# Designed miniproteins, single chains, continued (2): the designs that were tried, part 102

Each design is a single chain, and the fold is of that chain. pLDDT is the mean over its residues in the fold that is shown.

## One batch from the design tools (miniprotein)

Design m7761
Fold by ESMFold2-Fast:
Structure m7761 (fold): chain A 100 residues (1-100)
Amino acid sequence: MRVELEAEATITLPGKTLKARVRVRIEDGLATIEVEIEGPEAKAFPTKLGAGSRVEDGKLYYSTTVPVRDVEEARRAAEELVQDIAKGLGDATVELSPWR
């Protein structure tokens, strides 16, 4: 079964707000999670979840692939990745849109 989920994240820092796109693709019990953060101030740094990171065209990208049992586990993994990224940026607050 192939399932795709998308959400938007707003990362609020002192004096600035960053917008991120979160995509989750589930195939054969594996969830591929990709987080794209817009802005020239975006900087790659290591994450606790071991996600690969790169900077391209003024955007910061994080991606990882994790085994999951269901859509809820995949959603939790994606939310944990976004929180880990935000924590690395400093005193950040994360707000996620509803998943679709």
Scores: mean pLDDT 71

Design m7762
Fold by ESMFold2-Fast:
Structure m7762 (fold): chain A 77 residues (1-77)
Amino acid sequence: NIKKAEEFIEKGREAERAGDYVTAARYYYFAGQHYEQAGDYEKAAEAYLKAAEMLRKAGQDASADLLEEQAKKLKEK
Protein backbone atom coordinates (compact mmCIF):
# COMPACT_ATOMS: atom_id res chain seq x y z
CA ASN A 1 0.00 0.00 0.00
CA ILE A 2 2.66 2.58 1.01
CA LYS A 3 4.83 1.39 -1.91
CA LYS A 4 1.89 1.98 -4.27
CA ALA A 5 1.45 5.50 -2.84
CA GLU A 6 5.16 6.22 -3.44
CA GLU A 7 4.84 5.02 -7.06
CA PHE A 8 1.95 7.46 -7.57
CA ILE A 9 4.00 10.31 -6.03
CA GLU A 10 6.76 9.58 -8.57
CA LYS A 11 4.25 9.60 -11.46
CA GLY A 12 2.78 12.86 -10.14
CA ARG A 13 6.21 14.49 -10.09
CA GLU A 14 6.83 13.38 -13.68
CA ALA A 15 3.50 14.83 -14.83
CA GLU A 16 4.18 18.05 -12.88
CA ARG A 17 7.58 18.46 -14.58
CA ALA A 18 5.85 17.98 -17.95
CA GLY A 19 3.37 20.76 -17.06
CA ASP A 20 0.43 18.33 -17.07
CA TYR A 21 -1.15 19.65 -13.89
CA VAL A 22 -4.44 17.73 -14.22
CA THR A 23 -2.59 14.40 -14.53
CA ALA A 24 -0.22 15.38 -11.70
CA ALA A 25 -3.21 16.18 -9.44
CA ARG A 26 -4.76 12.80 -10.26
CA TYR A 27 -1.60 10.88 -9.31
CA TYR A 28 -1.07 12.88 -6.11
CA TYR A 29 -4.73 12.23 -5.20
CA PHE A 30 -4.26 8.45 -5.72
CA ALA A 31 -1.13 8.61 -3.55
CA GLY A 32 -3.14 10.34 -0.82
CA GLN A 33 -5.82 7.64 -0.93
CA HIS A 34 -3.21 4.88 -0.59
CA TYR A 35 -1.47 6.64 2.32
CA GLU A 36 -4.85 7.19 4.02
CA GLN A 37 -5.76 3.50 3.65
CA ALA A 38 -2.36 2.62 5.18
CA GLY A 39 -3.07 4.89 8.17
CA ASP A 40 -0.31 7.37 7.26
CA TYR A 41 -2.49 10.44 7.67
CA GLU A 42 0.40 12.93 7.59
CA LYS A 43 1.65 11.70 4.19
CA ALA A 44 -1.94 11.41 2.95
CA ALA A 45 -2.56 15.07 3.88
CA GLU A 46 0.69 16.12 2.16
CA ALA A 47 -0.28 14.25 -1.03
CA TYR A 48 -3.78 15.80 -1.06
CA LEU A 49 -2.24 19.27 -0.62
CA LYS A 50 0.05 18.66 -3.61
CA ALA A 51 -2.98 17.52 -5.62
CA ALA A 52 -4.79 20.73 -4.58
CA GLU A 53 -1.79 22.84 -5.66
CA MET A 54 -1.83 21.15 -9.08
CA LEU A 55 -5.59 21.71 -9.41
CA ARG A 56 -5.11 25.43 -8.69
CA LYS A 57 -2.44 25.60 -11.42
CA ALA A 58 -5.02 23.97 -13.73
CA GLY A 59 -7.69 26.56 -12.76
CA GLN A 60 -9.80 24.12 -10.71
CA ASP A 61 -10.03 26.13 -7.48
CA ALA A 62 -13.25 24.52 -6.15
CA SER A 63 -11.75 21.00 -6.38
CA ALA A 64 -8.56 22.29 -4.73
CA ASP A 65 -10.58 23.78 -1.83
CA LEU A 66 -12.23 20.38 -1.19
CA LEU A 67 -8.87 18.57 -1.08
CA GLU A 68 -7.42 21.18 1.28
CA GLU A 69 -10.35 20.60 3.68
CA GLN A 70 -9.83 16.82 3.40
CA ALA A 71 -6.12 17.25 4.23
CA LYS A 72 -6.95 19.46 7.24
CA LYS A 73 -9.29 16.80 8.68
CA LEU A 74 -6.63 14.10 8.30
CA LYS A 75 -4.07 16.17 10.25
CA GLU A 76 -6.55 16.27 13.18
CA LYS A 77 -6.39 12.46 13.53
Scores: mean pLDDT 86

Design m7763
Fold by ESMFold2-Fast:
Structure m7763 (fold): chain A 92 residues (1-92)
Amino acid sequence: AGEAAARLAERGGEAAARGGAEGNAAKAAGGAIGAMGGALSAGLAPSGGPEEALAAAEAGARAAREAGERAGAPEAGELAARGALNAGLGAA
C-alpha cells in the first residue's frame, strides 16, 4: 500500500509540475490526490482484514475516476484509480 501510494503521489506531483499552467496543473493534482487518499485508506484500514482493505481501495478508485472527470483529466483519474486498486490487492 505505501509503495503504491508513493507512486501515485509522484505521478500527481509530476503532472502538476509539468502542467505549469495554473488551471490544468490544479485539475491533474485533484485526480492524483483522490487516488492517493484511496491507496492510503487501503493501507491504513482498521483491522478488518483483506476485505476491508479491498473495499477501501475500490472506494478510492471510484473517487479518483470521479475526481479526474470533474477536473477534466480523466486519464489522470484512470491511472490513479488503477494504483488504488493495486494497493488494495496488495493489502488483501
Scores: mean pLDDT 57

Design m7764
Fold by ESMFold2-Fast:
Structure m7764 (fold): chain A 99 residues (1-99)
Amino acid sequence: GMLRRGAILASAGAGLGAIAGAVGAVAGEGTEGARLAAEAARRGAEEARELGAEEAAEAAERAAEEARRAAEAGGGVESARAAARAAGRGAEEAEKAGK
């Protein structure tokens, strides 16, 4: 139903953010990778809300907040990895919420 579709979109957004964060870390762009992860997770949260998937939207929003904090903590590989992990966790929670 709509909740499952919202979770899928939120998971896709957070998942893309996790990949962007990992790529940024490998490329030596830790802060930029973390920022991209935060933005992807935020978009996933917005899409989930538009579909009425409240629980999925909350999970994606929390992932976006964690990724944003990692980006703001100062750059480097560890910040990007933290953002990628946060986005990944949010994607998993969004998927479970939309089941």
Scores: mean pLDDT 57

Design m7765
Fold by ESMFold2-Fast:
Structure m7765 (fold): chain A 102 residues (1-102)
Amino acid sequence: DLSEEELEEYRKAFNYFDQDGDGKISVSEILAVLKRLLPDEELPSRAEIQALIDRFDKDGDGTLDFDEFVALMTTPLEDVAGTPGERAWRLIRKAASLVLSE
């Protein structure tokens, strides 16, 4: 189990991505955050982001809730390496790290 402090950090990152506050992160919200925080990076396609979401989205609704977001953030590189979602995973984690470093 994550500590309460670690969960608080993930909640901060999640809330930054969850721009409309509905408790779900969409492909469009991820793209908007990546454009804002990583303007010099080549963005992943919508399909690459969706492929990453689908790996963690147990409900099949095409979005990430908080528990699924934490699972994504705590997944090691070896579990996503060589998948269509690898680049999206790397950039999402980089963006979340920038949110947490303020």
Scores: mean pLDDT 79

Design m7766
Fold by ESMFold2-Fast:
Structure m7766 (fold): chain A 70 residues (1-70)
Amino acid sequence: SDGARSGEAAARAGAAGDAAAASTGGYQMKLVSPTEEGAEGGYRAAEAGRAGDAAAASKHGQLAMNAGKS
């Protein structure tokens, strides 16, 4: 899904230390996620990415990616 794909992008960017890319991916996940859990995870990943916290962005991106699968 679009939400899972954006969550994956945020998680990978965060893991690579790219906070700006993690922010972008998380924001997109928030906008397109069909689940509340995915949207919240995307929001948290975007916030962490914008704050320069790549580790937190990666963590929240991964949670958002898995929200539909849980």
Scores: mean pLDDT 68

Design m7767
Fold by ESMFold2-Fast:
Structure m7767 (fold): chain A 66 residues (1-66)
Amino acid sequence: MTFIVTITGDPVKGIGMVLRLLGDPTITVTAVSPTTYVVTNNGDDAAAEALKAELESDPSFVVTEV
């Protein structure tokens, strides 16, 4: 499952997200711009749902599922 994450407000939150997600070998993060990231979960559907919920819990992140 793939998500487009747009960072609104503090760009440090984007850096923190990338560093956290890079610790997970099932997740691929591609920086499109300083405020836009493509996040792909290569794990199971439950992990993808948990990732989506986690990303959507931060009001600085606009998450679009593709």
Scores: mean pLDDT 78

Design m7768
Fold by ESMFold2-Fast:
Structure m7768 (fold): chain A 55 residues (1-55)
Amino acid sequence: SSELREKLGELAKANDPEALLEFLKEAGFDIDALMEAFRARDEMDLARKLIEIMR
């Protein structure tokens, strides 16, 4: 999933949380947990964690 990792990095750099969430939703990630993390933490931090688990 190198393409997915690169896409997440681009979306995180764009600082567009809505676009990032839509991408993750289409990819089938647990959006409910991600939404809670976004509200409690920085979107960039969450994106880095997602990149790590998708290695």
Scores: mean pLDDT 62

Design m7769
Fold by ESMFold2-Fast:
Structure m7769 (fold): chain A 60 residues (1-60)
Amino acid sequence: MKTFEITTKDVSRQIALALRLIGELPEAEVTIEGDKITVTVPDDPEKIALVEELKEEFDD
């Protein structure tokens, strides 16, 4: 398992990120704490790459 932290202050962007994670990474564990979203995924290079791409898109 690999864990990523994404910081997103805007609530609508947090919701958009969460919905995208649920749709594209159903195996991912997602925890939201304030402006910080923690995503844990299996050690799958394809899934890791997708989370890294989402982090670049949504991270403040």
Scores: mean pLDDT 80

Design m7770
Fold by ESMFold2-Fast:
Structure m7770 (fold): chain A 63 residues (1-63)
Amino acid sequence: DRLVDAIVEAQRYKEEGNVTGYVGAMLRAMEEARRLGLTPEQFKELMNAPTREEIRRLLERAR
């Protein structure tokens, strides 16, 4: 799932301190969230999820 992959990548870049990678992954994640019709609140919940599995679970509930 492109959205899940982008969010996981953004979280990884944030842990690494890679600001450029983080921003790029965040922009991709925001575009995928917009494409799926997610609200800003739903997107924020996904970004705060600590694991890929939890991101997937929240995404299924939002759809």
Scores: mean pLDDT 80

Design m7771
Fold by ESMFold2-Fast:
Order: structure tokens, then sequence, then C-alpha cells
Structure m7771 (fold): chain A 59 residues (1-59)
């Protein structure tokens, strides 16, 4: 699923300077994608996206 890989990679790049928790969730999502568990991968990506959105909510 190219979409999930793209989203996870983007979260890692942004998270490295914003929030280490978001990077952790994105890395876990990539591991689940490698295992074929796309449902858990999507869940983790959505969690990471929410963390980054909350961090950016300050601006």
Amino acid sequence: MDELIERAMGLIGRGLRIDSQAVDYALQALDYIAQGDLERARELIEKAEKILKEALKKN
C-alpha cells in the first residue's frame, strides 16, 4: 500500500524535529505494513498525524 508508506515516511521526516512520539508511531506503522497488517498500520499513522496536528495547533 504505497499511500500508507508515503504517509509514514512523511510523518518520520516531520516528527524528527517536532515530536519523537509521532516518529515512534510512524516507525511501528512501517513494521506493520511489512507484516501485511494494514489496519494496524493505518491506526498508527492516524495516531501520529493527530500528534503532529496537536503540536502544530500552537501555530
Scores: mean pLDDT 77

Design m7772
Fold by ESMFold2-Fast:
Order: structure tokens, then C-alpha cells, then sequence
Structure m7772 (fold): chain A 65 residues (1-65)
């Protein structure tokens, strides 16, 4: 679905803009976002933004650290 690809690209772009290394994977109707590296304060803000974005799209999001 085009919505999932757009969500993955948007989340990766947010991560890059924040200087955070992230990986995204879509499995079993869940968008898995893995945070590999970054400033803890920016990671916290990123997680909040990603959760809000997923809520807006009606998309299930799982964050891994």
C-alpha cells in the first residue's frame, strides 16, 4: 500500500533531519522503527513525533531501541 511506503519514507526523513540513525520495517500490519544511534533528547522527541504520525494515519507503530 502506498500509505505504508510514504510513512516509512517520512519517518526516515524525520530521523535523518534529527541526526538519528533509524531503520524501518513493515511486518504483520505493524511498522517497526528501530533506533540505532542518536542524541537521547532527540530520540525522545523523534519517538513522540513518530507515534503521533502513526496515530494520524491509523497505523500500528512499534519502537525498538
Amino acid sequence: MIKIVSAQLAIMAIGVDAGIAVKTEYKDDTLVVTVEEGDPEKIEAFIKEVKEYGKKLGLKVEIKL
Scores: mean pLDDT 78

Design m7773
Fold by ESMFold2-Fast:
Structure m7773 (fold): chain A 105 residues (1-105)
Amino acid sequence: MSKEELLKKGEEYYEEGKKAYAAGDYDAAIEHYTKAITYYSAALGPDHPKVADALENKGDAAYAAGDYDLAVQLYTGAARIYRRNGDAEKAAAAEAKAAAAKAAK
């Protein structure tokens, strides 16, 4: 696939993940966001902000499903990528979500 085709598939899976999350289907949301992360990483590299956005949303789905360990891992990953891209505000928000997930155990 071209970089453009990989990006388009990443966006399609990201939108399907959001739809699944809104429907309360957290397992489907996690699966779709996992595919979005794979395609975004292939198209843009693993440290791109779109990968962090998909990791954070996957973390939200994991948290809603009660998988707090997975949520901490995903939020921490998103925060690191946001920090590397200079987005201190998004990094701090993801770090706060990770702390909340740790406290929920």
Scores: mean pLDDT 92

Design m7774
Fold by ESMFold2-Fast:
Structure m7774 (fold): chain A 70 residues (1-70)
Amino acid sequence: SKEDEIVALLSEAGRALRAGDVERAIALLREAQKLETNPEKRALIEEAIRALEAGDVERAARLLAQAVSL
C-alpha cells in the first residue's frame, strides 16, 4: 500500500542518517513527501528535509521519529 511504501521510505531514511548519508536521507524523504497526503505528516517530512539541508541531523532525526509516530 501507499502507507506501507511511505513507512519503508521513512525507515530507510533513518537508516541513511545513522550511516551518515545525508544526501540519501534527503532523497528518500523527498520521495516520501511526494506520496504522503496527510498534511501533518507531510509538514514533519518537509521540516526534516529543511533540517538536513541546514546540517541539523539531530533535529531531522526527531522530526522523522515524530512523522513515523503519526
Scores: mean pLDDT 88

Design m7775
Fold by ESMFold2-Fast:
Structure m7775 (fold): chain A 65 residues (1-65)
Amino acid sequence: REEKLRAAIEAAEALRAGDEEKARRILEETFGEKAELAFSMLKTALTAGVAPEAAARAVLEIVEG
């Protein structure tokens, strides 16, 4: 869980920086088939003003259950 959280935070920070390619790669390596769902949720949360760490934590809970 902590390793996946770290990866999700890194992906969220990459998205905030505008590096969508890096974010997608990290999410694909971490969540596989759920990478697109995770990407969409992170992008939505960050656009709404949620901090990267908080967005990553929320996405991890939803994607992992």
Scores: mean pLDDT 81

Design m7776
Fold by ESMFold2-Fast:
Structure m7776 (fold): chain A 64 residues (1-64)
Amino acid sequence: MTYTITNVGDKPIMGADGTVYGPGETIENMVNVKFNDDGMVTATNADTGTQYLAGAEDVEVKEN
């Protein structure tokens, strides 16, 4: 199952490789989505293998 992650916050989301998604932008084909107890979400892009980290309140996660 893949997910789409939308940045609903006011700050950019940065991937581990330095790729940046600004407010209102979407990251498609995400897998291994995990909501952590520290209020952070981690997910991996299935096409690139890049891991993303964002605040849980700053993202909307939709199952594809």
Scores: mean pLDDT 82

Design m7777
Fold by ESMFold2-Fast:
Structure m7777 (fold): chain A 92 residues (1-92)
Amino acid sequence: SMSLEEINRLIGLILRAIGTILDLEKYLEELDKLSEEEKKKILEELEKEIEEFEKELKEFKEKYPNDPLVEKFEELLEELKKLYEKYKEKVK
C-alpha cells in the first residue's frame, strides 16, 4: 500500500497534470493571441514538465503496478502528450 506521503505526491502530480491540460487547451484556442516568443517559451516549459511527469510515472508504476491513481496519472499524461503534439504542430 502507498504511504500517505506517496499518495499526497501522486495527487499533487495529478492536479498539476490537469492544470497543464486546461492551460494547454486555452493556449490552443487562443493561439493567435500569443507572440512567437510566448509560443516557444510555452513549448519549452511543456517539454520540461512532460519529462518530469514521465520520470515520476515510471517510478510509481515500478513500485505500484495496477494502482488506480497511478493508472489515472498515466491516462492524464497520455492526454497531455496528445495536446502537446497538437500544439507543437501548430507552433511550427
Scores: mean pLDDT 89

Design m7778
Fold by ESMFold2-Fast:
Formats: structure tokens, C-alpha cells, sequence
Structure m7778 (fold): chain A 47 residues (1-47)
């Protein structure tokens, strides 16, 4: 389902953020936040 794909993308972004140089960490965190927000919106549709 779409939620599982978004969770996989969020997890990939978290892994990337851990190895990112300091100058890219803010952008990496924004990517994580973006996917987390999408996951919550999709979960609200199923609740």
C-alpha cells in the first residue's frame, strides 16, 4: 500500500541523513519530515 512505500522512503531518508555531511543534514531532515507528514495524512484517511 501507499503507506508502506512512504514508510520505506522515510526510512531510506533517515539512513541517508545519518551519513550526510553537516551542510546537507538540514535538507535531509526536511525530507524525513515531508514523508512523515504524508504518512500521517494517509493514516488519517484510514482511521
Amino acid sequence: GSIKRLEDMRNAARIAARVAPPELREAAQKTIDFYEKLIEKEKEKLS
Scores: mean pLDDT 81

Design m7779
Fold by ESMFold2-Fast:
Structure m7779 (fold): chain A 60 residues (1-60)
Amino acid sequence: MAEELLKKAEEDLKNAKTPEEVEEIYHRYSREARATLPPDEAREVILRIGELAQKKIDEL
């Protein structure tokens, strides 16, 4: 489900220590969202993961 995917992405992003790790996590979960969710839901999830990734990079 979309919420479970978001939760996993958030957990992995919290553990990331470098911008490179954040980018890898973003791409991994974006790929999973496109593979497992309907297009509209995948787009919303990817946007939210992108916002979390950008916030994490700003914190590093």
Scores: mean pLDDT 82

Design m7780
Fold by ESMFold2-Fast:
Structure m7780 (fold): chain A 101 residues (1-101)
Amino acid sequence: SMEEAARALGVPPEKAQEAVDNLLRAAEFAYQTIIEKSTNPEVIELARKALEAFRQAVERGDYERAVTAANLLMQAADLILQGKPDEEVLKLLREAVEAAR
């Protein structure tokens, strides 16, 4: 479990738990940013699905998929902060849901 997490996150085994905790915090922060800054119901619903799929990937120990999904959630939040079109945000959120499967 922690050895697989260390490999997926690119950290030494003794840093694996810290890295997982940081990833969970980053994904949650990205989700909060999306729901606070977006008024688009489709964006909000896809962000919720992406966060849930990410959490399920972590729970089953699928850290490679979890890392990919979290990175896509963070990129989607960044696009919203930059004022990018909803179409670009929706694309990244759909990719995050699929990556976490």
Scores: mean pLDDT 88

Design m7781
Fold by ESMFold2-Fast:
Structure m7781 (fold): chain A 68 residues (1-68)
Amino acid sequence: MPSPEELLEAFLRGVRAEAERLVAAGRRDDAIAYVESARDLFLELEEDPEVRAKFEEESRRLIEEIRR
């Protein structure tokens, strides 16, 4: 059974891959909206404060990278 950390890493990899695909296609605004939507959905479903904080930090960094 995957650990919560392994599931978080898998989810983050998927979010990053899709965001990078959208940026490569010139759809930067869509990439930001996608990451924000994925973050909001994750935070609605996850109650562990440490896992939530890690996802919020990674999502914020990814959005900052896209905005550059």
Scores: mean pLDDT 79

Design m7782
Fold by ESMFold2-Fast:
Structure m7782 (fold): chain A 63 residues (1-63)
Amino acid sequence: DVAAQLPALAAQLSDPDLAVRLAAARELGKRRSEADAVTLLLQALSRETDPAVRAELLRGLAG
């Protein structure tokens, strides 16, 4: 259930483990058709400092 995954992905985007944040960013990118997922991608991009995670968030937004 994609709706049930959004709260978990939101939490994972703030995880101290870089690999967890990368996986969450990629998974959210697959859900860009959902307004809530786009909002989470934009919020994550505004606070993320790691260049690899930022690149994944940008790819998600671009499609």
Scores: mean pLDDT 78

Design m7783
Fold by ESMFold2-Fast:
Structure m7783 (fold): chain A 78 residues (1-78)
Amino acid sequence: GAAEAARAAAIVGGGLIIEEARRNGEPLVGKKLVKESGDLKVTVTVTEEAFVAEVQLGDEVARAEVPIAEVERLMASP
């Protein structure tokens, strides 16, 4: 459902932010990822402890928050 899509966006987008920050030696705080395609807009922001994803499709909005530690664990685990 929409909440599952937002959670997936937080994990995938958060993983991309972590990978880029590690590659460039940058802090995570203040980073933001935005993807737009037609009526779909995905925004992932990073707080001190979590990634927050908002998925907007037309007038519908779903939001999910996933801890940074959980995203890091998922990236490291096969």
Scores: mean pLDDT 80

Design m7784
Fold by ESMFold2-Fast:
Structure m7784 (fold): chain A 62 residues (1-62)
Amino acid sequence: MKVYAKVIEDVEAKKPNELSLKKGEIVEIKEIIDGEHVYVKSLKTGKEGIVPKSKLEVLKTE
């Protein structure tokens, strides 16, 4: 089952393994890294990277 999330605030990458995202983008959650960070894929750009979990709203997927 794929899990999607909506970006609720603009995110700017500070490190090479982090991903920049704009508010309103939809991402696929690939992996939970820790309590504060998730590894995601942007559906808009196809790029993958780490983002703060606090910047995402998890969408219900059945």
Scores: mean pLDDT 80

Design m7785
Fold by ESMFold2-Fast:
Structure m7785 (fold): chain A 95 residues (1-95)
Amino acid sequence: SVEDLKEEAAEKIVETMEGHLLYVLGVSEEQVAALRPKLRELVLKYLAGEITLSEFMKAVMALMLEAGLSDQQAFLVALALGTMLQRAKAEIAAA
């Protein structure tokens, strides 16, 4: 179903970003664990059309700043997630 495709896309996107936060940006395992459900909720809201890309990116940046990332790191994470989501949304729409 389209709902299953959205859930699969959300899982894959969140897992990819968790790896980047842990291994590239040095975010703690505890902080990543706290971010996981929040990132998943935002991804699913965007895929459901409940929030805009701008609202999504703003929310992600706020979470990254709260986790101790710099403004530049927070922006790049939001941009990367936004790019992955736009691709996933197009793929789901084509299915």
Scores: mean pLDDT 86

Design m7786
Fold by ESMFold2-Fast:
Structure m7786 (fold): chain A 78 residues (1-78)
Amino acid sequence: MMPEEEVEMLRRINEAYNNKDIEGIRKLAEEAEKKKLYVSAAVGYMQLGRMYQEQGDVEKAKEYYEKAAEAYKKAEES
């Protein structure tokens, strides 16, 4: 069962993404990772990767996609 804290964090990340708030998504993803909410962190980093890719910032997109992959791996191990 997904923790209530994970559900609330996912909601906040999704809201920031809908608002195109890159800085907000970054802060929420980093907060999620520190709280070991790895699914939320992975979703946030994936959204950042997508947004940077859309801006043509391939290097930052790659960095965030790699962070998302690592967070997903940690989520599966939890």
Scores: mean pLDDT 84

Design m7787
Fold by ESMFold2-Fast:
Structure m7787 (fold): chain A 78 residues (1-78)
Amino acid sequence: SELREKLLAVLRKLSEAREGGKVPDEKIEEIVDEQLKIFESSSKEDQEKLLELLEKYANKSAEELRKGWLEEIAKELA
């Protein structure tokens, strides 16, 4: 649940930065749930890398998040 809350927070920040308007929370939750399924099926090494990246980006602004690897996640919100 902690990972889910961190993913929700990051994706909500990216949604706020989106020019096309805010993505509905239900859609953000769907994306988070799908990402959690991928995380659970990933190797321990990949899981550790994902957690490190989330911690690194947890305190970033929406603009800073768009400039990073999370830019690809932002495209899924279109």
Scores: mean pLDDT 66

Design m7788
Fold by ESMFold2-Fast:
Structure m7788 (fold): chain A 55 residues (1-55)
Amino acid sequence: MKIKVYVDGKPMDDPSRNVPYGSLIYVNGEFVGVGPASPILYVKGEETTIEVVSR
C-alpha cells in the first residue's frame, strides 16, 4: 500500500510526520476530520491520497 500526503497542495517528504494540530484532513477528496492525523483510516489496498489543509 502506498500513501501520498499533501499539505496545502504540496507533497510531504515524510507522510508519517508533520501534520499541524487543527488542520483539516481529507482522504481521497473526502473530509475525515481534524488533525493531527493518525492514519487509522480504512484503506482499500491501493494508493491513498491524504490532503492536509492548514487552519
Scores: mean pLDDT 60

Design m7789
Fold by ESMFold2-Fast:
Structure m7789 (fold): chain A 67 residues (1-67)
Amino acid sequence: GAMDEERRNEAGAGQVGGAVYHATGLVPTEARLLSGDDTVLEGTAVAGGEEYRVTLDFKTASYTVEK
């Protein structure tokens, strides 16, 4: 349902924001989930006035943060 999708999107956005915080040491002001499933999440976050693209890969337990 819509509520489950909203909660899933919030959790995914939190993971994206957490990856940017871990990589930059800055608290993100915005985080958005662009796409996600049980194996890969893709999103964007803004930290320190700059936008970052994030990919989280749960199969390899890795992430990439790009500016």
Scores: mean pLDDT 74

Design m7790
Fold by ESMFold2-Fast:
Structure m7790 (fold): chain A 68 residues (1-68)
Amino acid sequence: GLAELEALAAEIRELYPQADVEIVGDDTIVISGDFSPAELTGLALRLIGDYPDFDVKVSGNTITITAK
């Protein structure tokens, strides 16, 4: 739910203060910033490891996390 997503977004902001983290709708977190492809891939892999109950997708310079 939204409250769980807000808690997750807050934790991501604490762990990765260099990233721009936004909640979109009720089920999606969007992470953006000025990242190289390698940096973005590394961040996505860490998020996949840390949050296995969420779907993590990389598209361009954006990471999208969606609740399953």
Scores: mean pLDDT 77

Design m7791
Fold by ESMFold2-Fast:
Structure m7791 (fold): chain A 60 residues (1-60)
Amino acid sequence: GPRLWRAVGPVPKTSPDELALRPGDVVEVLEELNDEWVRARSLETGEEGIVPKRFLEPLP
């Protein structure tokens, strides 16, 4: 099934390839790029971008 993760706090967009998130926003993790970053799609907006893993927690 989809890898659903939740934002634990606000995530700012500081470059065009980043994804801005509000606390509680759910994303589908599309690709784990490295230990610090994932590529994800927001289920709120459908927008795709990169997100620091530290701002996300897996959903059960």
Scores: mean pLDDT 84

Design m7792
Fold by ESMFold2-Fast:
Structure m7792 (fold): chain A 55 residues (1-55)
Amino acid sequence: IELPAEIKEFLKNLSDKISPEKLKELEELAKTLLSDGKSDSEIMESLSDVYFSSL
């Protein structure tokens, strides 16, 4: 499935800060949330929470 542009840009900006494995996990999470009908803002919040929890 195609991710919204805002989410793709967020993940692109993270690609130089996190491992490829973690980036893949965030992409799969975003796709799962999108398929569940979550809004762009809800997806962004979930991705941010996972990212900051991984620091």
Scores: mean pLDDT 77

Design m7793
Fold by ESMFold2-Fast:
Structure m7793 (fold): chain A 67 residues (1-67)
Amino acid sequence: SAMDEVRKKVQEVLDKKGIKYKIEELPGYLRVTTDEPVTAELVKEIEKATGRPVAVLSPKELLVYYD
């Protein structure tokens, strides 16, 4: 599905950078928890890879929206 493709793209970006993560699928968004601080560069790479909006929720947590 398109959502599985978005999840895979997020995983590919994080794996490439050696960042450990947890992804939870929620209605309307993916919640991504990282073992390293979320940087502006990481947000930009995820947005570019997925074509989806990203919001930083906390220093080690971001959301990738399905809308």
Scores: mean pLDDT 85

Design m7794
Fold by ESMFold2-Fast:
Structure m7794 (fold): chain A 101 residues (1-101)
Amino acid sequence: DAANAAAREAALQELIKGQKAFDEGDYEKALEHYEKAIEAAGKIADEARRLGLQGAALAGKGRVYEAMGDLEKARELYEEAARLAREAGDEAAAAQIENEL
C-alpha cells in the first residue's frame, strides 16, 4: 500500500544518505541517517523487507564505528545486522556482513 511504499522509500533514501556521509568521512551525519533508516524501516509491514533494511542500516552503523576505531561496538552491530539479514532470508547479505567480523 501507499504507506508501506513511502516507508520503504524513506528507509532507502536514508541508507543512501548514510553511505554518502560515510564516504565523505562525516561519521556523525552517517550515524544520524542510518538511525533514520532504521526508524523508517520499522514502519514497513512486510517483515522480510523491514528486517532486511534494518539489517542494512545496522551494518552501515557497524562500518562507521569500525572507521572510528570502536571495534567492540562495530562487532555488536555487525552480529545484529547479520542476524536480521538471515531472518529476512538474505543469506548473501548475511555472509557479506559476517566477513566484517
Scores: mean pLDDT 89

Design m7795
Fold by ESMFold2-Fast:
Structure m7795 (fold): chain A 77 residues (1-77)
Amino acid sequence: LKEHLETILEKYEELGKLEDMIEAASKSEDANALTLAGMGAAKLGDLEKAKELLEKALEIDPDNEIAKELLEEIKKQ
């Protein structure tokens, strides 16, 4: 799953649509979409937005390992 999310993220970055993707995915009720948006926000340096999106992802799916790992990393910064 992580590899799939990273592939999607990389593709949107290549197309210059990373910010558009983050905005669209941030409105989703899907934990994986919110995790993808959080990963994208973190990549752009918007750690506050990334934190909000990852916390929302964990509210939907508390066992999402990718969201947990990334949120821990952001909280240490």
Scores: mean pLDDT 78

Design m7796
Fold by ESMFold2-Fast:
Structure m7796 (fold): chain A 100 residues (1-100)
Amino acid sequence: SLSLLVKGIEYLEKGDYDKAIEYFEQALKEDPDNPLVHVLLAIAYYNKGEYDKALEYLDKAIELFPDSIALPGLRKYIKEKAPLEKITLPLAVLINEVRN
C-alpha cells in the first residue's frame, strides 16, 4: 500500500489530480482505516476545487484519528480555502502523529 501512496503523491506533485485520486482510491481499498489515505484524497479533491468532497474525506480522517492535533487545523484551512502552503505543515504533523 505504501507503493500506491508514493505513486499517488508523485501524480499529486505533477498536478495530475485525477491519477493521484485513482492511486489513493486503490490504497483506500487495501487499507480503509488509514487516516493518511483519507487526508491525501482530501488534498487531491481540494486541488481540483471539489471542496465539499475534500471536507467529506477529511471528516472521515478525523473519525479514524480523533486524537490528532493536526487534523482540526487542516480542516479549518480547507474550509477557509486557504493557500496550499498553509496545508503543508498540518500534513507533516499528521504524518509524524500517525507514524508515532
Scores: mean pLDDT 80

Design m7797
Fold by ESMFold2-Fast:
Formats: structure tokens, C-alpha cells, sequence
Structure m7797 (fold): chain A 75 residues (1-75)
């Protein structure tokens, strides 16, 4: 469902931004890089949701989730 995907992608983008800030403040370069990549994929997911490409959006969202998880593991 488009509405649920959009909410999920926006929350993930917000969380990834928060993790990127925390990682940067800690001087953790790898975690910062992963969190920024997660933000990038979350934004791509939002773009594809807006275009109606829900399958592509889901793939980008999953990638963003995996990257964010890895970033958090390094903190």
C-alpha cells in the first residue's frame, strides 16, 4: 500500500539522519557512511513511490533498512 510505504520510508529517512549525526559526532566514519547511504536509498524509495513504482520502492526501502541496521551495529 502506497500510504504505508511512504510513512515507512519517511520514518526510515528521519532515523537514518539521526544515526548519521550521532556517528559523525562520534568520529565513526564507517557508520556515518552507511547512515548517509541509508538516507540516499530511503529518498530513492520515496521517489519511486511517487512515480507508482512500488516494487522498485520496496527494493530501495529494504536496502536502506539493511544499511541503517549495519550503521547502528557500528555505534
Amino acid sequence: EKEELLKRAKKLLEEAYKVAVEAFEQGNREATKLALEAMRYAQKSIEHIEKGDLEEAKRYLKKAEELLKRAKELL
Scores: mean pLDDT 87

